# Designs tried in a protein design run: designed miniproteins, single chains, continued (2). Part 75

Each design is a single chain, and the fold is of that chain. pLDDT is the mean over its residues in the fold that is shown.

## One batch from the design tools (miniprotein)

Design m6756
Fold by ESMFold2-Fast:
Structure m6756 (fold): chain A 61 residues (1-61)
Amino acid sequence: SLEEELLKYAEEIAKKTDDFEQAFRELMRYIDEYADKHGLSDEERARLARKAFEKLKEIFS
């Protein structure tokens, strides 16, 4: 699923950078690009962003 792909991508980004803010910025770019290409709703995009943020915070904790 898209959510599963996003969470795995978050883990891969976290392996490549020590900067939480940079990693989150990369995730947001990925979400925005995917949402634009596939016509996701604003609410669905926001939900994915929240899930990605939570996952990334957990990894960097």
Scores: mean pLDDT 80

Design m6757
Fold by ESMFold2-Fast:
Structure m6757 (fold): chain A 68 residues (1-68)
Amino acid sequence: SGKEDLEELAEELSKDPRIKVELVGDDTLVIETELSVEELVGLALRIIGDYPNLEVRVEGNRIIVRAK
């Protein structure tokens, strides 16, 4: 389910000290990073590929992920 995918993604990303992850409500994950624009876009594309049940948006230095 999308919720389970969000929880798995949060655990995976929390291992990188440059990435801060916050679960907002039951369906939204806010990812704040110290990554470059190129690294941030690469991460967003990887999430899109690995989690087809999640909607991904890039806003500045943040990635917003939502269960579909």
Scores: mean pLDDT 83

Design m6758
Fold by ESMFold2-Fast:
Structure m6758 (fold): chain A 59 residues (1-59)
Amino acid sequence: GEVRQAVVPVPKLSEDELALREGELVEVLEEHDDGTVLARSLATGEEGWVPASALAPAA
């Protein structure tokens, strides 16, 4: 899938969310119209929802 990078740290606020460090790479699995993305961390292999605004295209 598409690879994006976290531009800010993302906290885990619920069991369905993915916690990310700033600079962490994720694979986009699904995009949602409400501005959330289902992503998989390339570092940990964990999956969860993240705000689309926290992600940018990986260079």
Scores: mean pLDDT 79

Design m6759
Fold by ESMFold2-Fast:
Structure m6759 (fold): chain A 70 residues (1-70)
Amino acid sequence: MLERIGELARKAVELGAEEEVREVLARVFAELRARAEEIAALPEAEREEIAERAARELAERLEEIIRRAE
């Protein structure tokens, strides 16, 4: 998943959507930071599920940016 996110981000930047990519990344990371204490208190398995879900949402957002930039 992370490798795919990197590929999608690179493609979006190549299409000229660098600022939109930065904003999406900043928002997702800000949401995770705001919930950091809550997430840290969860069992490892639940933390992994949250990470996978965040990665998937990020990939979907990047795919939408690419679709609009094309």
Scores: mean pLDDT 78

Design m6760
Fold by ESMFold2-Fast:
Structure m6760 (fold): chain A 77 residues (1-77)
Amino acid sequence: MTPEQLSELGGRRAASAALEAALRSTPDDGLRAGERTARDYARRALEEYGYSEEEAQRILNYGVEQARRVADTIRRG
């Protein structure tokens, strides 16, 4: 798995976690769930795949961005 593939997977998983939690509870709970998923994928990038801190940070940032977009969408409509 490449850093790009892990980023795409992490982003999709973070968005999904955010959506499920937000629909069950609140947009803020959705954001927290998505952020936890994003952090898990960033940690795996460093610890399981041996990617750089810069790649792990990009994976984290992308996953958090996807979670925030989902939470914001639900909060607005």
Scores: mean pLDDT 88

Design m6761
Fold by ESMFold2-Fast:
Structure m6761 (fold): chain A 62 residues (1-62)
Amino acid sequence: GPELLTPEERKRAADFLLKQGKAAYEAGNYEEAIHYFELALRVEPDNQEAKKLLEEAKKKLG
């Protein structure tokens, strides 16, 4: 589970999920983007970029 990952492994996993979410966001797939940003926050709860991007994607859906 995420609790077995090192901080470096969590950051790498969160970075991957953020990249996938950003790609979905740029394609206009905001629900998919939200899913990836939520997963990034489950892996790295203090990730400020993920929090910001999640809020921005939610605003697109209303």
Scores: mean pLDDT 84

Design m6762
Fold by ESMFold2-Fast:
Structure m6762 (fold): chain A 65 residues (1-65)
Amino acid sequence: SKEERIIKAGKEAYEAGLKGDGEAARKAAVDGGGTSPAAIEQAYRAALKGDGTGAGAAASVAAGS
């Protein structure tokens, strides 16, 4: 379901952010069905900074679009 994709995208991007893995956060947002370039890029940048919460939130927003 869409809800399952959003939750999965947020969780995977959160874990990527804890590891500083921007590319994994970007992939989580896109695989979750993300179509917003701004939200996808925000997930990537938050994850590069080690911000798991920010990366997860941005990926969930992207997947929900």
Scores: mean pLDDT 84

Design m6764
Fold by ESMFold2-Fast:
Structure m6764 (fold): chain A 80 residues (1-80)
Amino acid sequence: KKRLEKEKKLLEQAIAEHPDHPDLATAYERLGDIYEQLGDFEKAAEYYRKAAEIYRSRGDVEKADRFLQKAEEYRKKAEE
């Protein structure tokens, strides 16, 4: 619990300091996973959607579609 919260804060700080980092999509994926483990499905969906948008912009349609589907699933989970 506390370990995931610390990792979450470190990733959020890294994203804020390096918004154009080439590993930004991977950081958003990890934040999605952390929020999912914390039970915050709304935030998990948000970060998976952000990862999907970066993959789409890079032409990685397969990863973009996978994370977009994951974002939609967790968005529905957040609504019960």
Scores: mean pLDDT 79

Design m6765
Fold by ESMFold2-Fast:
Structure m6765 (fold): chain A 93 residues (1-93)
Amino acid sequence: SAEAAALEDKGFLAMLEKKYEEAIKYYEEAVKLNPEDYIALYNLAKAYIEAGKYEEAVEYAKKALEIAEKELGKDHPLTVAIETVLKKAEEKV
């Protein structure tokens, strides 16, 4: 949706500014509007990693990976990127 896309844009800008708590809030709102948006879930997981919240990063990265594997397949570059983020978060827990 246009509302979810606008929230993802705000989250992205917050990430660039290293305002990770603001990025988390925007991406969480985007995920609430579209819970199956694996891109929003992936970006939320990255925001949690940057905030040092690794357990939450694992939760959202796992959900993003499950959806991306189903929609894109395991070998898709984005699915592989999500799996890499998941492994990075799991190493920090």
Scores: mean pLDDT 90

Design m6766
Fold by ESMFold2-Fast:
Structure m6766 (fold): chain A 74 residues (1-74)
Amino acid sequence: APEAEAGARADAGAVRLGDIVYEVASKFDIPAFKKAKEYAKQRTPENALKAAKLLNDYFGNRETGLLIQEAIAK
């Protein structure tokens, strides 16, 4: 069904974001990122967004985007 397919794509995208955030956070031994890693490893859309927000709050929007792009390019 189109609705289920759209929902599955959105959920898969959020989980992928969580995996990327976990990889980025794992490069740094920063206490704030320990919590971000805990959220990211839950592999849910809600927790992936929480993990991304923690990175964004620390580095800001531009720096977080660059770190995510670097992790994807790897």
Scores: mean pLDDT 68

Design m6767
Fold by ESMFold2-Fast:
Structure m6767 (fold): chain A 77 residues (1-77)
Amino acid sequence: SEVEEILAMGERGEVSAIEPLVEALGHPDPAVREAAAIALGRIGRKHPEAVREALLPLLTHPDPAVRLAAQFALSGI
């Protein structure tokens, strides 16, 4: 499933996964958005500056679901 693939990206902890996971924070499925936020939090524990740099602009995103997901991901670091 897409959720399982996203969580696996977080476990691998690679910086290259940040961009596709940020895109997934805007996914119409709330389960995919939650998985992306969890995965970004996991990557952020290894690469806190890279994840914060990617997520901070999303706190002003026009979609409130994206803003909330970005806040949740940042709280996981």
Scores: mean pLDDT 85

Design m6768
Fold by ESMFold2-Fast:
Parts: sequence; structure tokens; C-alpha cells
Structure m6768 (fold): chain A 74 residues (1-74)
Amino acid sequence: STEILAEELIRAIEEMLKEDVSEETRELLLKAREAAEKGDIKTAFELLKQAVELDPRLAPVLAKLLERAGEALG
């Protein structure tokens, strides 16, 4: 379900936003949250991947999200 996946994306982004991330990484996370809220799941994931590239500490949160997304879409 796109709705369930959007909610999981928003939760993952909020978890990432609790970290001491750079302003550039924070801007990517905020844009990803806006995309997820609009149901633009593809754009939200693309922005999250960019955020993880800038801050690899976020990788475990993204990995867990991708596992849940795979279960929801498979």
C-alpha cells in the first residue's frame, strides 16, 4: 500500500532528523518528507538515498525502511 509506505517513509525521515545532521542533509530529509506526504514515493526514496550518501550514519535506518518497503511491494 502506497499509504502505508508513505507513513513508514515519514517515520524513517523523522528518526533521521533526530540525528545531528548537516544543514544540507537536513534539507534533503525535509524535501523527502514533503515528497512522502504528497505520495511521491519515488522522489522521497531518491532524496533519502542522497541524504545517506552525505551522511552514512543514516544507512541503517534506510536499510530497515527498504526491507519493510520490499515486504509491502513484493
Scores: mean pLDDT 81

Design m6769
Fold by ESMFold2-Fast:
Structure m6769 (fold): chain A 66 residues (1-66)
Amino acid sequence: MEKEKKKKEALEELYRLYVSGRFFDAQKLINKLKLSGEFSNDEIVEIEREALKKATEELQKRVEAA
């Protein structure tokens, strides 16, 4: 379904923003998703949590490699 594809895209975009340290832009994207009405509040929270977890893991790997 289109909705699953959009969820993947939103999660991937949030992940990229978090990894890049663009936390303010990430919050803007979350707000845009809420305003779009395409996702429930629970779905948006899930996307945010997953993206943040993946970004935290990536950033930790970078710190260990430095």
Scores: mean pLDDT 79

Design m6770
Fold by ESMFold2-Fast:
Structure m6770 (fold): chain A 69 residues (1-69)
Amino acid sequence: SIEELKKDIEELKKKLKEVEEERKKLEEELEKNPDNEELWRELEETEGIIALLEAEISFLEKKLKELEE
C-alpha cells in the first residue's frame, strides 16, 4: 500500500541519518589519524551502505510517485 511505502521510506531515511552520523565520526577520527588503513576501510564500507540506502530510498520514492500519479 501507499501507506506502507511511506513508512518504509521513513524508516530507511532514519537508518540513513544514523549511518551518516557514523560516517561523520569516522571522518573526524581520520582527521586525527589519516594513515590509519582500518579507519579508511570502515569509511569505505560505511559510504557503501549509505549509497545502497540512498538507492533504495530513490527506488521506493519513484514507486510511490507512480502510485500517486
Scores: mean pLDDT 86

Design m6771
Fold by ESMFold2-Fast:
Parts: C-alpha cells; structure tokens; sequence
Structure m6771 (fold): chain A 68 residues (1-68)
C-alpha cells in the first residue's frame, strides 16, 4: 500500500482522537496512548525527516486536545 503523507496521517489521527473523546467516552490519557502507538507503527514506514515533522505536529495536537 502507498505510505500516507504526514498531513494525511495527522488528519486521520485528529479525526479518530476527536471521535474517541466525543462518542466513545475515552479519556485524554487513552487517546494519547493510542496516538503514541500509531506514531510508533508509522515510524517503521516513515523517513527520519517525516517522523520528526509528525512528532512535532502530534505535540500540537496533544496541546489542542488538552485545551478542549
């Protein structure tokens, strides 16, 4: 399968995180753990540059979710 772009992966993670928080009743800690697991899996398929950008964007997402 083609590798997702960093933007596509982040968009999917944000949509999933919001769905889990709003509809599934997950805690922020559970959502963070899920995102961390997805990043670990993505690290097997991404370049070091793409992984660094994804980690930076994930920290921004964590801040947004914590503020909501």
Amino acid sequence: MPLPSVEELLESLEKLARLLLEEAGWSLDQVRAMIDWELEEASKHLSPEELEELRRRAEELYAQLAAA
Scores: mean pLDDT 75

Design m6772
Fold by ESMFold2-Fast:
Structure m6772 (fold): chain A 80 residues (1-80)
Amino acid sequence: SELELFKQMAARFGLLATVARLRDEVLRNIRTKSKEEAIEFLKKAIDILEQLRSEVTDPEAQAALDTAIEELKKRIEKLK
């Protein structure tokens, strides 16, 4: 599952770095999409990050996920 993969990556590369990399990958992937496709992709990414947020227990990882979610939400607003 995406959660198990996140946990494995976080154990190997650190929680904060894993969250930042996931956010950057999402923002990179939307660059070649239409406005509508980009918004849909961002919404799906936010859903995954919110699911991860509910499963992680480390407060620093939770804060990093909250920051990433907020940045993706702001990107949706800029695309409207």
Scores: mean pLDDT 77

Design m6773
Fold by ESMFold2-Fast:
Structure m6773 (fold): chain A 95 residues (1-95)
Amino acid sequence: KKIEVDVHVKTGNVASDIAAALRAKGYEAVGKNSANLGDKKITVKESSDSAIKAGTVLGGVTYDEATKKYIVTTNPNIAKPLKEFDMTVEVEALE
């Protein structure tokens, strides 16, 4: 089971933009910079930016029991777009 989320990406912080899209879906989520990605993969389904292609694993989500929030982390080596763009991502089932 996957959750599909539409994300408007602003230049510089993809993890926070994904977290904002998850909050719009009713999940308490925050973006965090980390080399350790969450175990629930975030995969690009569609992208309007040619630098980020469908099938790319952007990062992951984990649940932080201490804060009661989902933590979104993105791969630090993902190409940074110079302009805002839209993408749709699939997230592995959140619990």
Scores: mean pLDDT 74

Design m6774
Fold by ESMFold2-Fast:
Structure m6774 (fold): chain A 90 residues (1-90)
Amino acid sequence: GKELAEKALELLEKAIEYLEKGKLEEAKELAKKAKELAEKSEVAGKLLVNAAELILRAVEYKEKGDELSAEIDLGLARIELGVAKLLLSK
């Protein structure tokens, strides 16, 4: 039952990569898809949903020119993803 969580994790890592490259629309699309998969996951789903919401909020901050708030939310998202990876790796 980890397939959805593992796919959500992959999409969220890619979303952060695109966000760091300034590809905001691509990052937003990946984070939205990841959130939908994470909401259906029994394993680490809540952590992945939280990470997706933080990434979506970081996109919103970057669209508004608030780089500091965006970087804070990305840092928090990376922590959530780190815990999710640990739970999924066994």
Scores: mean pLDDT 86

Design m6775
Fold by ESMFold2-Fast:
Structure m6775 (fold): chain A 80 residues (1-80)
Amino acid sequence: LTGEALELLVEAGLALNAGDYERALELAKRSAELARQAGNWKLLAMALDVMAQALEKLGDLEEAKRAREESERARRLWEE
């Protein structure tokens, strides 16, 4: 699960950098779901950051805000 989540996160980041925001969002969502299942708050925070960036580029500002808020909560859980 952790390895698959990380692989999807790397692919999501590459898609984001290439300007393929819809693909980046899809891959980041899948990574976030696997990170939640694994209880890996660090990976979840990183995946949610990629989701927020992709959503901002697509103009979905409300969803981007929610993703950033969830990423911040996951980051606090990891930093505990």
Scores: mean pLDDT 85

Design m6776
Fold by ESMFold2-Fast:
Structure m6776 (fold): chain A 111 residues (1-111)
Amino acid sequence: MSPVIERIRELANKIKELADKAVTASPEEARQLVLEIVRLVTEIQALVDKYLPTLSVDELREVVRILNELAAYLESKRPEFPPELQPLVDGIIARLRDLAARVEAYIAAKE
């Protein structure tokens, strides 16, 4: 498997760990954890944007799968976040789904 796909998977797993911590943390700690999630999502987006032309169709499909699974995981945890952070979590979910849709569009154009 590509080192890029492995890195995206590592970042996705770290985001899940941070989300699990955020839902049990104090509101201030939860805010710091959600901001770290935003940073990691930005890193995933940068990796996808940089390596999109170099990845095979199968690798691109794996990226879509990882992004959609991560978005679904965050959506399942959303009600457990402090209410003031839920709009920020909604924005993160939207960014992940938009990125997955962009990768899917690229796959369709490449085939």
Scores: mean pLDDT 89

Design m6777
Fold by ESMFold2-Fast:
Structure m6777 (fold): chain A 78 residues (1-78)
Amino acid sequence: ELVKKAEEYEKQGKYKEAGELYEKAAEEAEKEGKLDEAVEYYEKAGRAYLKAGDKEKAKEMFMKSAMIIAENLSKYVP
């Protein structure tokens, strides 16, 4: 499982590799329509990329998470 491997890499201080695995897990969740999981994994990827010093990748991940939330916010409003 991608998420479990990403968590293992985080424990090892391999933040770039962890971010890449979270990003891939988020993309797979998004393709499957699992939007809550996609949001969670994009946020984890963003945090991992920040720890790796990759601010641009982190921003991309947080923006993807925010866009999914924004597009689905109206679904829960009467």
Scores: mean pLDDT 82

Design m6778
Fold by ESMFold2-Fast:
Structure m6778 (fold): chain A 64 residues (1-64)
Amino acid sequence: SELLEELVELEKKILASNDEKEIEELLERMKKIIEEIRKSDYSVSEIVAAELLYIGTEIDVSLK
């Protein structure tokens, strides 16, 4: 799935970044993609996986 692949790539960029503004912008992009996934023909398991990835990324950012 293209949107799920985008989320994984954004996670990698967020974890590699040391710029607070860049991290905030990338997290906002993740939120937008999650919203698109919720409104699209994705399975419940794919939606849950995307949401868990986002939550995990937020936790990882908070530990930087």
Scores: mean pLDDT 83

Design m6779
Fold by ESMFold2-Fast:
Structure m6779 (fold): chain A 68 residues (1-68)
Amino acid sequence: SAELEEEIRELEKRLREAIGRGDVATAEELIARLKELIRKKYGDSEKAKRNIEGLDEIAADLRARAAA
């Protein structure tokens, strides 16, 4: 739905801002919410898989940077 797409876009914007601030905790929370909405919108599709993999890569990168 248009509402779901708008929510995803808003969360993606907030995620970019959190990453820019180095706010790992907020970024991880936003990633979890985005994964839930992507699964709700796209189900088990290839598009959902690619988007979720991208978010998991962002989360892994943030954790690696925080651990360094």
Scores: mean pLDDT 84

Design m6780
Fold by ESMFold2-Fast:
Structure m6780 (fold): chain A 80 residues (1-80)
Amino acid sequence: SKLEEVRRELDRFLEAMREIARALAGDPSVTPEEIRARLLANARDFVDSLAEKYGLTPEEKERLRAEVEARVQRLVDEIL
């Protein structure tokens, strides 16, 4: 279903974000605030791309945005 495909895309995205966050956390020239900002920018682009790809309604897009941003924030807090 569309929801199952969206969930698979989200899981793959979050795994990629986790790897990026870990790599950046190992770079002494990058601050935690910069890491958070970069991953949240990626999250916004991901939500926009997924909304277009799956034809999400404004309500579905807003729910996805809230979930993705919350999960990225939690991921950053776990790593940093």
Scores: mean pLDDT 86

Design m6781
Fold by ESMFold2-Fast:
Structure m6781 (fold): chain A 91 residues (1-91)
Amino acid sequence: DEELKKFLKVLDEIYRYLSTTPGLTAEEARKIAEIFKKNGFDELAELFEEIAKLLEEIEKDPNNQEALKKLGKKGSEIQKIREEIYEKVKE
């Protein structure tokens, strides 16, 4: 499935940005959530809406270690969803 492969690539790029917070803004995270929702990835859309909120907190206070740690944990959730999508594409 071409769409699934495209979103796996998008997920991989986003996952890398979660390791480097400055690479992803709250605005970009909201746009990504909208794209996932439009393509039927509702769980991913909700996850990125939460990421956008955490990024807004970090933009307001760049020393917010709690928000940074929570963002890192969301990266592990994305990895799990990525693995599920990968299994679906692998078939």
Scores: mean pLDDT 70

Design m6782
Fold by ESMFold2-Fast:
Structure m6782 (fold): chain A 97 residues (1-97)
Amino acid sequence: GEEAAELAEKAAERAEEAAREAEEAAENGGGREGAERAMRAAMLAGAGATAAATAATAAERAGDEEAAERAREAAERAAEAAGRAGEAAARAIAAAG
């Protein structure tokens, strides 16, 4: 339970960091390099969201309701970060072409 919640929280932090990098690449990056950087960051944010969701499932299976709730909240934050990163990548690609 607790370890799974901690893994979900760390995965969410990584997803949020990757989303910020994708947004920065979209805003300050030029052309193909900006688009490639935003795409890589979006992929990392998506991986973080998947890891957080997996950890949330593990926390639920452990039967620790408090840890499961924390892991679920982390998975939701990671999913939102992945969404923002994807939007940033789309903007960077549009700006490059």
Scores: mean pLDDT 86

Design m6783
Fold by ESMFold2-Fast:
Structure m6783 (fold): chain A 77 residues (1-77)
Amino acid sequence: HMSVIEGLDEIIENAKSVEDAIEKLRELAARTTDPREKSILENLIRWLEANPDADVETVKRILRTVKRYLEARRAAA
């Protein structure tokens, strides 16, 4: 069972385009069992769909920020 953190790392390393990143995020959200983490991923997908001018580098920076947030949240819990 791939963790959300591991899934985000895979997308950051391997996404070739914004569309590819969105597709991989949808797959990750579908596999995510924690409802709060799933909601965060779904909100991120909605934001990316609303901002089609974002380049893949910007998307990867956003994903790194989300990953750090989730890591901090898990460490605090």
Scores: mean pLDDT 81

Design m6784
Fold by ESMFold2-Fast:
Structure m6784 (fold): chain A 97 residues (1-97)
Amino acid sequence: LMREAEASLLIMGGVIIKKLIEQGKLEEAAKAARELAERLRERAEEFREEGDEESAEILEEAAELLEKAAEAAAAGDAEKAIELVEKAIELLAELAG
């Protein structure tokens, strides 16, 4: 699966987004969540090219959760945005193995 250092950096990205939401910086959080989702999709494509469909699926699911979190944050729903970011962080932690 994903190298621990790489997984830790992606998880840290999620933690930063959660902190932005907690601080009421919803627009900044939405932007950061979309940027992280794009990075996860790029990495998922790389795993697919290497034949690691399971890791690719988990990364795509985490990216979808982050996009939904960005939508919730943009709508002012901080509680839902946090819930979605936490679910994405949990999936990324599974990749660390």
Scores: mean pLDDT 84

Design m6785
Fold by ESMFold2-Fast:
Structure m6785 (fold): chain A 104 residues (1-104)
Amino acid sequence: MMSAEELLKKAREAVEKKDVDAFTALVLQAFAAYPDNKKLQEEIKELIKKLSKEDQEAVLENLAHLALARKNRTVLEFVLELAKELNLEKVAKLVEEKIKKLEE
């Protein structure tokens, strides 16, 4: 498994290359490997903020889909809060529905 520093370096490279799929996979790996690393999570949040609105929506929707499949509430809550901060109303609604489905 990669170190937190190596994951963050690769995540920055994925953002620069506009590789949404690679970035999404690295974010999921970071939450799985380092669930309590708040500094890493804040750095990931800042990287998502650098993406275009369309890429932000794609990343957050993909993260929510994969997090629901893995029953990872922490990732779903992270995505919901960030979607609200970025005023991505459609993504926020989609994530709220996925969180409700996880509770059933």
Scores: mean pLDDT 83

Design m6786
Fold by ESMFold2-Fast:
Structure m6786 (fold): chain A 62 residues (1-62)
Amino acid sequence: MKEELYKKAEELGREAGRLAETDPAKAAELLFEASKLYEEAGDIATAGYARKEAEELRKKAE
């Protein structure tokens, strides 16, 4: 995996975790971005997980 992309994705994931209850819409956007970075890093499984979490948070924000 490309280490720099993975680290950035992990940082976005941590930020999304902090915002999940207070701003689920923003948390979802951060997780969608993290998912894209995980996919670019070659971690398709983690990208899929992040995308699913982002979709659930977006639904919660509605």
Scores: mean pLDDT 81

Design m6787
Fold by ESMFold2-Fast:
Structure m6787 (fold): chain A 62 residues (1-62)
Amino acid sequence: LTPFVTPGAPEEANALLAQAAAHRQAGLAAADDPEAHAAHFRAAVAHAQQAKAINAAAGLPV
């Protein structure tokens, strides 16, 4: 898997990508709880989208 952390990205964007990864892992760990899995996955997507917006504003690839 290609890491989503972009070298030179703003620290805020890197922190959001780390939070997205943590939510994704928590969702996978909650495989027997579909609601918890879905909630963590939605949180991961939201953080990743915010990181993408920050990277785009900084002129980085998204």
Scores: mean pLDDT 74

Design m6788
Fold by ESMFold2-Fast:
Structure m6788 (fold): chain A 71 residues (1-71)
Amino acid sequence: MYRDIILNTLKEQGLTITDEALDYAVKKSKELGLTPEQVREAAKLAAQAAKQQGLTTVEKGHMAAGIDVVS
């Protein structure tokens, strides 16, 4: 479920994500016991950070920052 939430949230924003960032985000979300809503919020924050940098792809650092905010 976490993987699908991240991918669908980013797809709605017109963004992709690296395999490294996606695997990191899924693992950390499980370790921290994040709710589906927290994971969705983290992905939205990651999308915002990537867009502000002119990127179309979310990277590990963007997901890490988003997760830190919601946890």
Scores: mean pLDDT 87

Design m6789
Fold by ESMFold2-Fast:
Structure m6789 (fold): chain A 65 residues (1-65)
Amino acid sequence: HMEKRREAVRKALEGKFEEALKIYPEDEIIKQAYENKDNPSKTAALVTAAALREVAEELPYQQLD
């Protein structure tokens, strides 16, 4: 599930919200971004928050390059 959520966030960052929801329809942040697609500032904030969540979860648990 977490791998699918990360892939969905990546698609949302590319503006592909329908693809993101097909991959992981249960992600509330991505759903809210899609629901607010007519408000670009809210959508950008939500997608950014989702991306930062994924980055934060990766960084503390992986070794540096």
Scores: mean pLDDT 72

Design m6790
Fold by ESMFold2-Fast:
Structure m6790 (fold): chain A 81 residues (1-81)
Amino acid sequence: VSELELEASVLEIHAAVLITVSERLIERGINVEEAKRVKELAERALELARKALENPEEAEKLLEEARELLRKAEEILEKAE
């Protein structure tokens, strides 16, 4: 496993967890607006992480963008009560 493959896999798993959490919050009517935003950011990050594995030449840039999206999603979720 290369450093790149490990990083992409970690981001993919992290994004999937945030998508699941946001879906549960939406279903239960808890912080629905924030949860929808988190889901959108996490879904985009998941797509970028997967694209990084398919496109090694662009991988560094794609993974950086994915990390930033997940950071924003975490910030929204952390501020939600």
Scores: mean pLDDT 83

Design m6791
Fold by ESMFold2-Fast:
Structure m6791 (fold): chain A 71 residues (1-71)
Amino acid sequence: MKIVDASKLTKEDIELEIEASLHAMAGSIYKLMGDLEGAKEHYLKAAEYLEKAPATPKETAEKYRELAEEL
């Protein structure tokens, strides 16, 4: 398991996590609306931000890429 100390994260690191979360939520909303291209774009953006975020396992970014491929 990957354990990280959130108190050691920079503002920029936290912003990457927030951006990833916002894109993941947007992707889910677009999918529910039937906009599969919009959903795919946002899931791929979420994965991109998660790959840069030090607190998040790389497996989480891969999961969002898989979700984009399923659309």
Scores: mean pLDDT 76

